# Designs tried in a protein design run: designed miniproteins, single chains. Part 29

Each design is a single chain, and the fold is of that chain. pLDDT is the mean over its residues in the fold that is shown.

## One batch from the design tools (miniprotein)

Design m984
Fold by ESMFold2-Fast:
Structure m984 (fold): chain A 109 residues (1-109)
Amino acid sequence: SMVDKIIKEIEELIEELAKWAESQGLPEVAKLIRQTGKSLIELIEENKDFSDEDLEKIYNVAIKGLEEVRRLVEELLERGVPKHKILVIVGMHLIALVADVLVVIRQAK
């Protein structure tokens, strides 16, 4: 099903991103990524009765947001931002990502 496909792809990206963050010496960032992944999967599972078009919109927002988080972490590391500040900045972006997914869910027609 569409739901099974998007859940699998998000789970795979979350785990890849979390393991990458751990390899960068950011285990607390990895923990936040996994927690965000659980929240996103729960939101998708609760909304599986929506149209494939609406599910695809939710999926696209989630994937784009996770890819933007990876880019952000890479940029902050390149700039020499201290790891404790990276944790705070990334945490804020992950909260915003969950909020963006909720907005799409509320706007589904």
Scores: mean pLDDT 86

Design m985
Fold by ESMFold2-Fast:
Structure m985 (fold): chain A 61 residues (1-61)
Amino acid sequence: MESELEKKKAYLEKRLEEVRKGIENYENGKMKKGDFGGSLKKMVDEVDEEVAARLAALAAA
């Protein structure tokens, strides 16, 4: 159980960090131009909401 929880936590932490880096790069305009930027922003927003909800549920336990 704990091993699985820790694994999930590490996975989410890694994803969160990648998402945060993506947001930071996008906001700083580093990824502005290049078709990828618009898609990344949308994906990041969606993932951020989902990740935040998952983290909140984990913390509530």
Scores: mean pLDDT 64

Design m986
Fold by ESMFold2-Fast:
Structure m986 (fold): chain A 95 residues (1-95)
Amino acid sequence: EEEAEAFVDRYLATLRANHMARVQAELDALQAEIDRLRKENVSEETRKAIDELEKQLQAFQAQLPARVARWDALEPETRKVLLEIFKKFLEEAKK
C-alpha cells in the first residue's frame, strides 16, 4: 500500500513540476510494466484483470488534459483513481 501511495504522490508532484511530455513517459512506463506481467502470467483470470486495468489506465490518460486544466479541483479525485488502479495492478503482480 505504501508503495502505491508513494508512486501516486511522486506522479502528482511530477505532473506539477514537469510538462506533459514527462507525464506521458511515466504513463508509458506503467504500460510497459503491464505488458511485462502479461508475458509472465499465463492464467486467463489474471490476463482479464490486467486487460481491465489497462482499459482504466487508457481512459484516465485520455482525460488527462482536461484534468490538468482543472488541477486545483481534481487533484484528490485523480489521486484516488490512480491509487485504485495501481493497487489492483500490484495485487495481480503478486499472484
Scores: mean pLDDT 69

Design m987
Fold by ESMFold2-Fast:
Structure m987 (fold): chain A 120 residues (1-120)
Amino acid sequence: MLKVLLVDAPEFKPALEAAGHEVTVKKIEDVTVQDLLSHDAIVVNIENIKDEELLKKFLDLAVRLGTPVILAEKEIKYDFPPWVRLMRRVFYAIGDSLEEIKEKVLEILRELEALKQKYR
């Protein structure tokens, strides 16, 4: 079980709860430092975020705090700075449909959960 923050991604909530995760849904504007510190992973629906500067600030903060971020989108529209990718705290869940993206999010969350369990 992971504590997952869904940022502008309410459509993922039923699937993640069915997989046994504890889910909180917020808009990117409403996310606090405490949210990033209290969750094991963050899932962001990039398709729903219009403010690229706010997204960049959010990702910088999440990376600095060590919170894994999963970016859900239909195709890569935003090429994040190499330093964000290099730190391996930002994952991409890309697919042609919501169902494909959902399965990739669940796969990444399973890998993160396995790592958390092994090093507890």
Scores: mean pLDDT 78

Design m988
Fold by ESMFold2-Fast:
Structure m988 (fold): chain A 100 residues (1-100)
Amino acid sequence: REELIKKLDEVLENSSTEEKLLLIQTFVSLLGELVTKEKNEESLQFLEKLGQRLEDFLAAHPDASVEELVEYVLEVIRDAIRSGEAPEEALEALKKALEE
């Protein structure tokens, strides 16, 4: 798990906000395919948690910039990986997103 976070941080070190957003979009898309094609409940639950946390953040910070939103989503993903809350499907989706 720490190796995955290290790889994520290395990719993000030289990434623009646009590149970080593309990484998030790719990650969410891969999880979404597991929900729609495979009916994977763990992927659905994780996406629902990400959406709820983003909704809560936007409610508390209505003037948040795109950069602040992107950084918040990435921190939520890191925290889920470190805490063990992220399912194996999310770890695999992130690994694939980082290969792009």
Scores: mean pLDDT 80

Design m989
Fold by ESMFold2-Fast:
Structure m989 (fold): chain A 83 residues (1-83)
Amino acid sequence: GVEEIEAAIAPVREELAELDRRAEEAHDAGDLAEALRLGIEGAELAAEALRAADMADEAARAEALAYLERLREHYREQLAALE
């Protein structure tokens, strides 16, 4: 459930929050490419934390990982469109 996902990302929560803050600052500055790169980095960091975590709810882990991979693919496609 949500609590297990929260526990799994807890070790990287501060780094994720910093990446989110920097992405928002980049977006507000008009640097959409940097915002997208930071989004990809955040999704990858969260996915690594989920893969490393000892979770009983394997279905929740699998669903969260699938969501993060779709999110990364979407950001990569948006970034490529800016080139």
Scores: mean pLDDT 85

Design m990
Fold by ESMFold2-Fast:
Structure m990 (fold): chain A 83 residues (1-83)
Amino acid sequence: SKMEVARDGIETLVKLAVENNMSREQTLKLVTGLMQAFAALYKLSEEEIEELVEMAVEVLEKYGIEVSEEEREEMKQAMLEAA
């Protein structure tokens, strides 16, 4: 499904960013950019955007990157603007 492709893309990007010692700020920016691309390409609904933001936060936290509520909202707004 498109959501599974999005999840795999997010996991791959976060893994590569962490393995290459990318800063937290750069990693969040790249993840947000990838999610904006998915929102634009697939014309994601608000519900699908919320689901992808939750997936991204879970992946980031799995790799030791804590995401604030403000940063979560910034990701969501960026995706809504792109869709």
Scores: mean pLDDT 86

Design m991
Fold by ESMFold2-Fast:
Structure m991 (fold): chain A 110 residues (1-110)
Amino acid sequence: GEVEELRRLGREAVEAAKAGDKEGAIRALEELARLAERSRDVEALKVAIEEAERAYRVAVERGDKEVAEAAARALLAGARALLRHTPPEQIPEAIGLILRAIGDLLDLEL
């Protein structure tokens, strides 16, 4: 399912980033962003945001600005898709999740 594919791409991005494989990490994050943009599954989109945030943290810890930028773009793609597909009554909760993820990124400097 989409959740499993997004978790796989997130793991690949993190492992590539930790190994210093910048090109591999960016490729996985770009694929994660594309899958998130095409998804209509709210639970899968929450996973996409979590996985992109995880990759961003690793990139910042390693000082890899290009991988961090790719992860931030993937997070933003997931966030936009989440808002598009979240029922109106659940939008406050979705915004809360997105703001927490962005807040975590803002606490990290390259």
Scores: mean pLDDT 85

Design m992
Fold by ESMFold2-Fast:
Structure m992 (fold): chain A 67 residues (1-67)
Amino acid sequence: SAEEKKNKEEVKERVTALLEQAKALNVPITDKQVEELVENLARENGLSDQQKEELIKYALEKLKELK
């Protein structure tokens, strides 16, 4: 639905902002911490398991690019 797509995009934007902020502050983040962050945000925003897995993949790739 349009609402599910909007919720996924909002979570994606929030994850991106948090990772970029952590890099700007020189705060080390592990892959496990990123996965836990995405899992918590996905649960809070009612995302499906498939959407959660896609966001975890996106977040880990983003974290790697920021290193």
Scores: mean pLDDT 80

Design m993
Fold by ESMFold2-Fast:
Structure m993 (fold): chain A 71 residues (1-71)
Amino acid sequence: SERRTALYRRAAELAEDPKVAQVARILAEDPDNPPSDEELAKTLGISVETARRYKDEVAQLVARLVEEELA
């Protein structure tokens, strides 16, 4: 989805943590088939728990962007 790709790219711009921004960019590449927490952890050299946390932070940024669009 073009809209989901745009939202993830925008989330990457808003992320203060460069690793969270990197996760957002990875998700923007194929938002309909995102990598698993395990695949993301392996790609970034981090723990699965940390990868899940970064994905959650990206999801929170996307939710905020959607709410601001509707406000």
Scores: mean pLDDT 82

Design m994
Fold by ESMFold2-Fast:
Structure m994 (fold): chain A 88 residues (1-88)
Amino acid sequence: SVEEELERLEKELDALSKIADPELQEIIDGMKNVLTAIRNNGNLESVQEFLDSLRGVLNDLKSKKPSALITNLIGLVDRLKQIVEKLQ
């Protein structure tokens, strides 16, 4: 279910949050806000635009200083985008 996918994503974000620097922590907080917006029947178009923006920021960071954490966050953004697309 969508709820089970969101719970799994939240647990993964919480785990990554424990090892994130302040810059990546801001990105994680943004993704957690997306989870809340999806759960509260927020504007999915606005959510999709925000996720596209986060994906761009993460791609830029990866090009400058690649890390497993950045790669994992990109994967989580892509999974959130797939959930949003299914709900539209």
Scores: mean pLDDT 85

Design m995
Fold by ESMFold2-Fast:
Structure m995 (fold): chain A 79 residues (1-79)
Amino acid sequence: MKEEIERLAEEAEKIARELGLPQSVLDMIKLARETGDVDLLIEAIRTLLRIAQHDKSVPEEVIKRLKELLERAEKIKAE
């Protein structure tokens, strides 16, 4: 549960840093990781995916990785 949220948050943070996204998104991911707030993590990943989908320079592989992270986070919430 908390360990899986921490892993998903770490993966999302790595992608956010690779994309050069604003500190506010990184702060949201960090807060979700520290609090174990899966809803906040889902919102952070959705924000990343929205930004990535609107940027044609972002590789399709990165978009696929973000979709996979979102599905994993939503599965944790459903449990």
Scores: mean pLDDT 78

Design m996
Fold by ESMFold2-Fast:
Structure m996 (fold): chain A 73 residues (1-73)
Amino acid sequence: PKVIDFVSYIKEFDEKIKNRDDLKELAKEIYDWWLKENEAMKETIEEMKKKGVSDETILKVIEKGIEKRKELL
């Protein structure tokens, strides 16, 4: 799957599973895996988290960043 689709899926998945802790943990593991695979975005993500930006906003920033990189190809 494409990273953008994956990020959107994780966000929507988390919203759907908000009442199930086991599924929330799985969603976090998938999100962490995606972040590790996209090391080029790590600095941006770290800065956003350091500033206290919400996970949802961080995901949108990542999506836009990947989208812009695809346009440059």
Scores: mean pLDDT 57

Design m997
Fold by ESMFold2-Fast:
Parts: C-alpha cells; structure tokens; sequence
Structure m997 (fold): chain A 59 residues (1-59)
C-alpha cells in the first residue's frame, strides 16, 4: 500500500510529490491523503488514475 502510494506520487510535479511524501513519512497514508485533498482537483485526478493502475498491476 505505502509502496504503491509512493509510486503514484511520482506522476505529480516535484513540489507536490515532495509534499505528499513528507506527509506520508510524518503521518502515514492518512496524512498523505489529507495533503492530496488540499491540491488542485486536476492533480488529485492524475494521482488517483496512477494509483488505480498500480493497484491493478499489483493485485
């Protein structure tokens, strides 16, 4: 789960990627999700599209 989250974050701009990874380190997946919700809707959509693809591959 955490590994897939990190891989999905790589599709984001560097600034947003760093923010998400820092939140993940400090507060786990829940903190990273809260940080994601503060980003523009288009950035969130890009992340979730990548996350779903990675989950499909790892199932």
Amino acid sequence: EEEIFKEAAKVLPPEDQERILKALEENGVDGAIEALKSLPEEVQKKFFDAYIKLLREKE
Scores: mean pLDDT 77

Design m998
Fold by ESMFold2-Fast:
Structure m998 (fold): chain A 98 residues (1-98)
Amino acid sequence: SRELLEKGKEYLNQMRYDEAIELYKKVLEESKDPLLIAEAYEGLGEVYLSLMKFKEALEYYKKALALYKEVLPEDHPKVLKLEAEIEAVEALLKLFGL
């Protein structure tokens, strides 16, 4: 399912959000690899953030972070970057009263 994940990222970059979501969801259904599952959740978070669906983006980012922390050290660049992104989106929600 690495190929599905990469194609999903390509669709996201092209702003083909429905197609990106479909492929990321297929990764979640077909993969047993926690890193691939975490990357699919991260991709879904990025899609929903692009759609300005901040609460859904946070839910997916937090699912991705939980899985990354199971298999990666807490100081890993992926973990630190995702924690910073979650804090930024949470700050936006608080600022806008959402």
Scores: mean pLDDT 88

Design m999
Fold by ESMFold2-Fast:
Structure m999 (fold): chain A 85 residues (1-85)
Amino acid sequence: RALEEELARDLARVVADPELLARAAATVAGFIERSAKMPGEELLAVIGSEENLRALEAAMREIARAGGLDLAAVDAEIERLRALL
């Protein structure tokens, strides 16, 4: 789908740029930290759907891999979000 193609292209640009990658990695880490403190109802409102979660999952894992973040922490967060859907 066009949205998935755009996301993949944007991810490639972010990974290729060290400043954008550092910013994206900080955003992912900050989201994991904040989401642990958010009620499930608020998290559901933000994520909205399983489709949105799948898109975020792919993006977060790629940014974490390229940015040197703990992939286990990212996977645990994605599983937590999926359990709310």
Scores: mean pLDDT 72

Design m1000
Fold by ESMFold2-Fast:
Structure m1000 (fold): chain A 81 residues (1-81)
Amino acid sequence: MEIPDFSNAKAIVAVKANSLDEAEEIKREAEKWEGTLSVGIVKGPDGDYYVLVAFDSLEAAEKFAERLKEKGYETEIVEVK
């Protein structure tokens, strides 16, 4: 499995979605967030949808992930080296 390479990203937030429609709603929210470099929707190995949001800082990624967790979404943060 190949993880998309996001140029200039410092962190990526992966948000699990139960449907493509939910993933598109999460993507629209992410595009409004400060520090967002790019947003993509991918289908994971198990067939679930994930919204991948690239940030220019770990702090911006952590704030976004926390906000989505408050809304009831599962989020994971991956640091890009």
Scores: mean pLDDT 77

Design m1001
Fold by ESMFold2-Fast:
Structure m1001 (fold): chain A 85 residues (1-85)
Amino acid sequence: DEKIDKALQAINEGKFDEALNILGTPYEFVRYFLRKVEGWSDEQIDDIPGFYWHLEFSRVQRYLQSLPDEEKRQLLREASEYGKK
């Protein structure tokens, strides 16, 4: 869980890009989050214009920062595993 702990620290410091680099799957992570937390369909996610993805990254970061650390750890773990399957 050292990888998850480092990603959590980066999120809490507002370094979301660093956290995504630690996780290794930035677009899959955001896609998982939109699907799992926001309930978006794959079609809705695929329809996001490229220039809007930076806003989705900002939304995901703000939501993660609003959660207790244990919930952040669990979500980061789930998202990391999602990208490998």
Scores: mean pLDDT 70

Design m1002
Fold by ESMFold2-Fast:
Structure m1002 (fold): chain A 60 residues (1-60)
Amino acid sequence: SPEEVKALAAARGLTLTDEQARAIVELTGGDPQKVEGVLNALAAGLRVVRRDGRIVLEEP
Protein backbone atom coordinates (compact mmCIF):
# COMPACT_ATOMS: atom_id res chain seq x y z
CA SER A 1 0.00 0.00 0.00
CA PRO A 2 1.14 3.64 -0.34
CA GLU A 3 1.31 3.96 3.47
CA GLU A 4 3.64 0.94 3.70
CA VAL A 5 5.87 2.42 0.96
CA LYS A 6 6.02 5.74 2.86
CA ALA A 7 7.02 3.86 6.05
CA LEU A 8 9.80 1.97 4.21
CA ALA A 9 11.02 5.23 2.67
CA ALA A 10 11.06 6.96 6.09
CA ALA A 11 13.22 4.12 7.47
CA ARG A 12 15.75 5.02 4.72
CA GLY A 13 15.63 8.78 5.43
CA LEU A 14 13.41 9.51 2.41
CA THR A 15 10.27 11.66 2.54
CA LEU A 16 7.68 10.73 -0.09
CA THR A 17 4.49 12.53 -1.02
CA ASP A 18 1.27 10.50 -1.22
CA GLU A 19 1.48 10.82 -5.02
CA GLN A 20 5.04 9.44 -5.12
CA ALA A 21 4.08 6.56 -2.81
CA ARG A 22 1.12 5.68 -5.07
CA ALA A 23 3.38 5.85 -8.15
CA ILE A 24 5.82 3.40 -6.54
CA VAL A 25 2.97 0.98 -5.71
CA GLU A 26 1.81 1.26 -9.36
CA LEU A 27 5.35 0.63 -10.68
CA THR A 28 6.11 -2.34 -8.34
CA GLY A 29 2.65 -3.91 -7.91
CA GLY A 30 3.33 -3.71 -4.16
CA ASP A 31 6.19 -6.29 -4.31
CA PRO A 32 8.43 -5.54 -1.28
CA GLN A 33 11.67 -6.50 -3.10
CA LYS A 34 10.83 -4.22 -6.03
CA VAL A 35 9.81 -1.41 -3.63
CA GLU A 36 13.23 -1.66 -1.93
CA GLY A 37 14.91 -1.49 -5.36
CA VAL A 38 12.99 1.68 -6.25
CA LEU A 39 13.80 3.29 -2.87
CA ASN A 40 17.51 2.52 -3.40
CA ALA A 41 17.29 4.16 -6.85
CA LEU A 42 15.63 7.27 -5.36
CA ALA A 43 18.33 7.45 -2.67
CA ALA A 44 20.90 7.38 -5.53
CA GLY A 45 19.18 10.40 -7.16
CA LEU A 46 16.90 8.82 -9.77
CA ARG A 47 13.40 10.21 -10.36
CA VAL A 48 10.01 8.51 -10.57
CA VAL A 49 8.22 9.95 -13.64
CA ARG A 50 5.11 9.17 -15.68
CA ARG A 51 5.63 8.59 -19.43
CA ASP A 52 2.80 7.53 -21.78
CA GLY A 53 0.67 6.57 -18.76
CA ARG A 54 3.44 4.36 -17.30
CA ILE A 55 5.61 4.98 -14.24
CA VAL A 56 9.36 4.74 -14.90
CA LEU A 57 12.66 5.51 -13.17
CA GLU A 58 15.08 7.91 -14.87
CA GLU A 59 18.18 9.97 -14.16
CA PRO A 60 17.64 13.64 -13.18
Scores: mean pLDDT 74

Design m1003
Fold by ESMFold2-Fast:
Structure m1003 (fold): chain A 87 residues (1-87)
Amino acid sequence: MPLVIPKPKLLSLLNKVLNTDKKVYTLDEVLMALYQYAISEGLLDPNDPNIWNVSGTVLGELFGEDEIDWTDGKKIYEKLMSNTTLA
């Protein structure tokens, strides 16, 4: 799995969610942390847990979206790459 260095706003979110002080993450760790964040903040749509209502959240600001379809792997990957640098 590729290692990534999250940009400051994403890094702050990941360290808060995972209760860590890391600077480098695997993409799997980033994806799992974002899923944990969505559950803890109650962002999952009750009728479709693959749809996340991220308007007004840090995640919505990072992605530039009000709603995320978590099954759209290409879009999710593109948004993560724009918020990280390869280690």
Scores: mean pLDDT 81

Design m1004
Fold by ESMFold2-Fast:
Structure m1004 (fold): chain A 64 residues (1-64)
Amino acid sequence: SPEDRVAELLAEAERQRAENRKNRTLHSEPLPEDVLRRSSRLGRVEMARRLGYTPEQILRTAES
């Protein structure tokens, strides 16, 4: 369902955030560009969810 897909994207965003924090603490190095692009997309999905958008609208945001 759309809600299940949003939950998976939010879990991925949380995982990327944890990796970013770990890398910053241990190495003080920036994340690879590919990871930053993916994290940005997932961050938009998370923000849309917090703003109360519907699951369908959130998925559309991830695709645009």
Scores: mean pLDDT 67

Design m1005
Fold by ESMFold2-Fast:
Structure m1005 (fold): chain A 59 residues (1-59)
Amino acid sequence: GNPAARERVIEAIQRRFGLDRETAEKVLDILLASTHPDFQARLDDILAEAGVTRAELAA
């Protein structure tokens, strides 16, 4: 994956939820591993706030 894109998403999660970096990274990993539509929609909202696409995270 693209580490710079991943860091921007982690920072967006930290800002949105008031979490530390370690917890925000765990939240991102849970969202990425989920196939549930509600979790995918939440991930898409966070990606939009971070200015990151799913393709950039996969690169």
Scores: mean pLDDT 81

Design m1006
Fold by ESMFold2-Fast:
Structure m1006 (fold): chain A 90 residues (1-90)
Amino acid sequence: MEKLKEEIEKLEKEIKELEEREAKLVEELEEARKKGVPEEELKKIQEEIMDVGVKILDLAVKLSIKYRELALEEGKSMEEILEELKRRAA
């Protein structure tokens, strides 16, 4: 269980770092638009934003799978606790 929680924490950290990077790229795009930068340079920034967004999505899917695995393990542990409590009551 500890290993799964560590994997979840690592994924959450990576997502936050990518979200911060995406925010900076969005700011750069807005500044570039205000400066009248050529469309070719704007497209490069837009492509980088898209690439970061795809990475965030991939990590979010992996995180969702890990949360499901954790919920299943916790569910089984809870069932074991309930069975133990039943045995003590008898």
Scores: mean pLDDT 77

Design m1007
Fold by ESMFold2-Fast:
Structure m1007 (fold): chain A 83 residues (1-83)
Amino acid sequence: MVTKEQIEVVKKLLNIDEEKARKIAELIVSAKDPLSDEQVKELVKKIQEILPDREITEEDVRRLQLEIGIAEGIELIKRAVGL
């Protein structure tokens, strides 16, 4: 299950509604890390189906993966230090 923080990161980065952001976050989180070039291309296609009115690139997918990972890392650090 994706976290609220991961959904909000996707929503902010792509300027989309929560439902679409959740679907995209689930696609990224469900992919094995690290993403292969083939997996990135597959994610571009799947995200493009969710967002047909905008261009999605391989760089967008890699940025989403990075920002989702940072959000998860920040949450883990906050829990470790009692924040």
Scores: mean pLDDT 76

Design m1008
Fold by ESMFold2-Fast:
Structure m1008 (fold): chain A 56 residues (1-56)
Amino acid sequence: AQETVVDPVSGKVFHSRDEYFEHLDTHPFKDPITGKVFPSWLEMQQHGIEETKKEM
């Protein structure tokens, strides 16, 4: 197969990384650690980065 991206949360296959990120940006993302739902994957990542930064 050429370029395919699998969403690790839902297992859905996308035709490209761009489609995958668009899906994450427009749909709620579930935090794999706590099970908390965020409005987008980017917001979850930003929150995780800020929390990790506190430990540095």
Scores: mean pLDDT 61

Design m1009
Fold by ESMFold2-Fast:
Structure m1009 (fold): chain A 72 residues (1-72)
Amino acid sequence: PQRQARAILETDSPLSRDDAIQLATDLALQAQAAASNKDFPTSATVITPDNIAYTVTLLQGQIIDIDITQLP
């Protein structure tokens, strides 16, 4: 599977689902703010110590997708 996340953060801190989604959203917003073209989707992934990946995708400042995947 092709990964297109622009920002990936691995954390040693246990985060709740809501906190992990919030952190991924904040990272995606920062990446989008730095982008010169807002017509491209921006993604950020936060990986918790439980090997759960939380990916938030933004388009034009709006959340268009939230994906939660357990990693091996």
Scores: mean pLDDT 73

Design m1010
Fold by ESMFold2-Fast:
Structure m1010 (fold): chain A 57 residues (1-57)
Amino acid sequence: MEGALKGLELLREKGLEGTSFRELAEATGWSIGTIHAYGSREAYERWLLGVLIRAQE
């Protein structure tokens, strides 16, 4: 259940442009197919904003 926090930590260290879908999938424990299904940088950024908001509380 800590996958989202691991993904968030990776993004804090490398930023969006420095983080690949593969690295994020491995950090979160989600399949690369789940990450890749977003397909675009904008969809990925919106997903990340959702993770950030949920991770706050």
Scores: mean pLDDT 60

Design m1011
Fold by ESMFold2-Fast:
Structure m1011 (fold): chain A 65 residues (1-65)
Amino acid sequence: SMAEVEAEVEALFERAMAAAKAGDTAAARRYIEQLEAIAKEHPELREKIEAMLEEIERVGVLGVI
């Protein structure tokens, strides 16, 4: 169901953000790949997932100091 996919997207985003903040690049990359896969299968979620991916990347870049 869409509700189940949305819940998975939110969970993956939270995990990716936590990994990015912790500097766990390998874990962050795995969660990003899963989010990208969902965006390809669910174009209705693409815009939301793209915004999430930009946020994860921004956190990863800003966490370098």
Scores: mean pLDDT 82

Design m1012
Fold by ESMFold2-Fast:
Structure m1012 (fold): chain A 85 residues (1-85)
Amino acid sequence: MELTPEDLEEMKKFLEEQLKLARERIEEELKESEVTRETLERALAQARELLAQPELRALGEALLEVLRLVAELLGDEETLAELEA
């Protein structure tokens, strides 16, 4: 599947808005979720791949911010250190 330039711009704006809304929702869901460290590591790798692409950089940055919140709520200090490095 190929995204159009218009779709990419809409996705970037959508993710930036959703990041603000997701913060509280993620915090509550993570208290009762089964999100594992392996899930975070996999998502972190994907976020870094998005950051390497100039056209998808904003998308990758939004995903990294979500992962930072998830790692903080799970107490995954190792993943937090990788995000800050």
Scores: mean pLDDT 67

Design m1013
Fold by ESMFold2-Fast:
Formats: structure tokens, C-alpha cells, sequence
Structure m1013 (fold): chain A 85 residues (1-85)
């Protein structure tokens, strides 16, 4: 069980980097992996910073937050980012 969750978390991270999964598919895998919405959104924010493709990654973050019912997590992350820069 724990080994499968670790593998799913790795698969999510790789999929986020490659853009290979839809927001709905990512949310489904997050539930299976018991990954938090906060950790996935934080990872996407780092990808936005590293690639400079903010519009693409922010759209995906919004879709994931909406599908997970956790738009509060996105609002908190965006506010934190705005206050630091």
C-alpha cells in the first residue's frame, strides 16, 4: 500500500513536469496517493517559476483546485507568492 502510494506520488510529479495528464486525472491519482492539494499546487508553482510559462501552469493549478474542491488552497498559495515577490 505505502509502496504503491510512493510510486503514484512519483508518477504525479513526472506527469506535472511533462504535462501528460489532465487536471481530472491528476486529482484522481492524488486521491489514490493521498497527496495533498497543497503539495501538488506548490510543485506546479515551482514549475511556473522555472519555465516562465505562468499562464499554462496557473490554468492547470486552477483546474486541479476546482476539481479537488480546494480553491482555498490555491488562494492561500497565490497570496503567499504575491507577498514574497
Amino acid sequence: SDAKKSELRREIAEALESGSLSAEEIVEKMKEAEASVEEVLAHLMRLAEETGKYEYWEKLMREIAEKAGRTDALERLLKLKEEEE
Scores: mean pLDDT 75

Design m1014
Fold by ESMFold2-Fast:
Structure m1014 (fold): chain A 82 residues (1-82)
Amino acid sequence: SQLDELERLIAELERVIAGLEEALALNDPTVQRAVLHEAREVLARAKEFLARAQPRTPEEQRLLERLQELVKRLESLIAQLE
């Protein structure tokens, strides 16, 4: 369902954000490149989902808002590595 897809995307974004923050702290270019590549893939999928998603319940509306917040956070982190 759309709710399940939202919950999974949010979890993936949170995991990738944590990974990027850790990679930035480690200052290892090889690790940063690998995590950055994964981050860009997850970001692209999240943006595609946001472009087509239509909230059907108040719960889905709240999760979509959370997804938008995480997308902005991830974009900011990616910009720091570029």
Scores: mean pLDDT 84

Design m1015
Fold by ESMFold2-Fast:
Structure m1015 (fold): chain A 100 residues (1-100)
Amino acid sequence: MEEALELAEEVLEKVKEALRLAEEGRIDEAIKLIEEAVRMTREAALRHPDNEWLRYLYALMEQGLRDAKEAAKISKEEFIKTLKRLEEAIERFIEQLRES
């Protein structure tokens, strides 16, 4: 649980930075930062295969990246909206971990 919490907080900071970059029109850099967050969650899930929280965080981030890439093909506004939804999802995940 503690490892999943620390990683989720680090991933949340990367999503917030990606959102800032997206608002500046730096969409490719925002996508790269989310891809780095996905890699971090994948590596953590692989190192701790019995940790269901790390597996869930990886699945959430991988889906978030797919949704963000699809939204980027539509508009900057849809991309930003998708990143805000991902930020909210991670914040809810962190809250759930703190209450567990």
Scores: mean pLDDT 87

Design m1016
Fold by ESMFold2-Fast:
Structure m1016 (fold): chain A 71 residues (1-71)
Amino acid sequence: MKVTLEFELPASDEPVEVEVYVDGRLVARFTTRSGKVTVELELPPGKHRVLVVATTPDGRTAVQEREVEVP
């Protein structure tokens, strides 16, 4: 099932590296200057953990985790 998730990250004047993990697996890596990230994922039925790691060019890291349940 396709699931669309939005994450809010600190906005930056410089590109921020974003890594998206599902159940401990890296599924996407990209850079953004936006404070919002939209990720579309194809997930099987069940509970999944989505982890978003954002790293600024100066080495600061922000982490957000969300649990998603697919019927």
Scores: mean pLDDT 77

Design m1017
Fold by ESMFold2-Fast:
Structure m1017 (fold): chain A 58 residues (1-58)
Amino acid sequence: SAAAKAEAIAREIARKKGLSDAQIAQAAELARQSAVVSPTNQEKLNRLVAENIVLQVA
């Protein structure tokens, strides 16, 4: 699903940035919720949304 993809992308970005397990989980949940409200199959747009969420959590 789009939500699962958004969650996975957010986890990947947060891990690469060295965030804590709690921050990774928070970013993933926020990305999942965002994808439920505004689903998209555009990988680039999903990555941009995830990057912004990770920055807010960090």
Scores: mean pLDDT 77

Design m1018
Fold by ESMFold2-Fast:
Structure m1018 (fold): chain A 55 residues (1-55)
Amino acid sequence: AAELTKALALAELRELEASGELSPELARQGIARVNAAKTAEEVAAAMREAVAQAA
């Protein structure tokens, strides 16, 4: 069950967007990848990609 991991990842992406570290476009892409993930490992991969693009 990846629901908790997804919820935490989505919250983190929204905070990075709100702080200006992620553009709205990159935040949308990250959110889409997290929502498409079926395992905690896939969520972690999506988050690594999003964080690597953060300012």
Scores: mean pLDDT 78

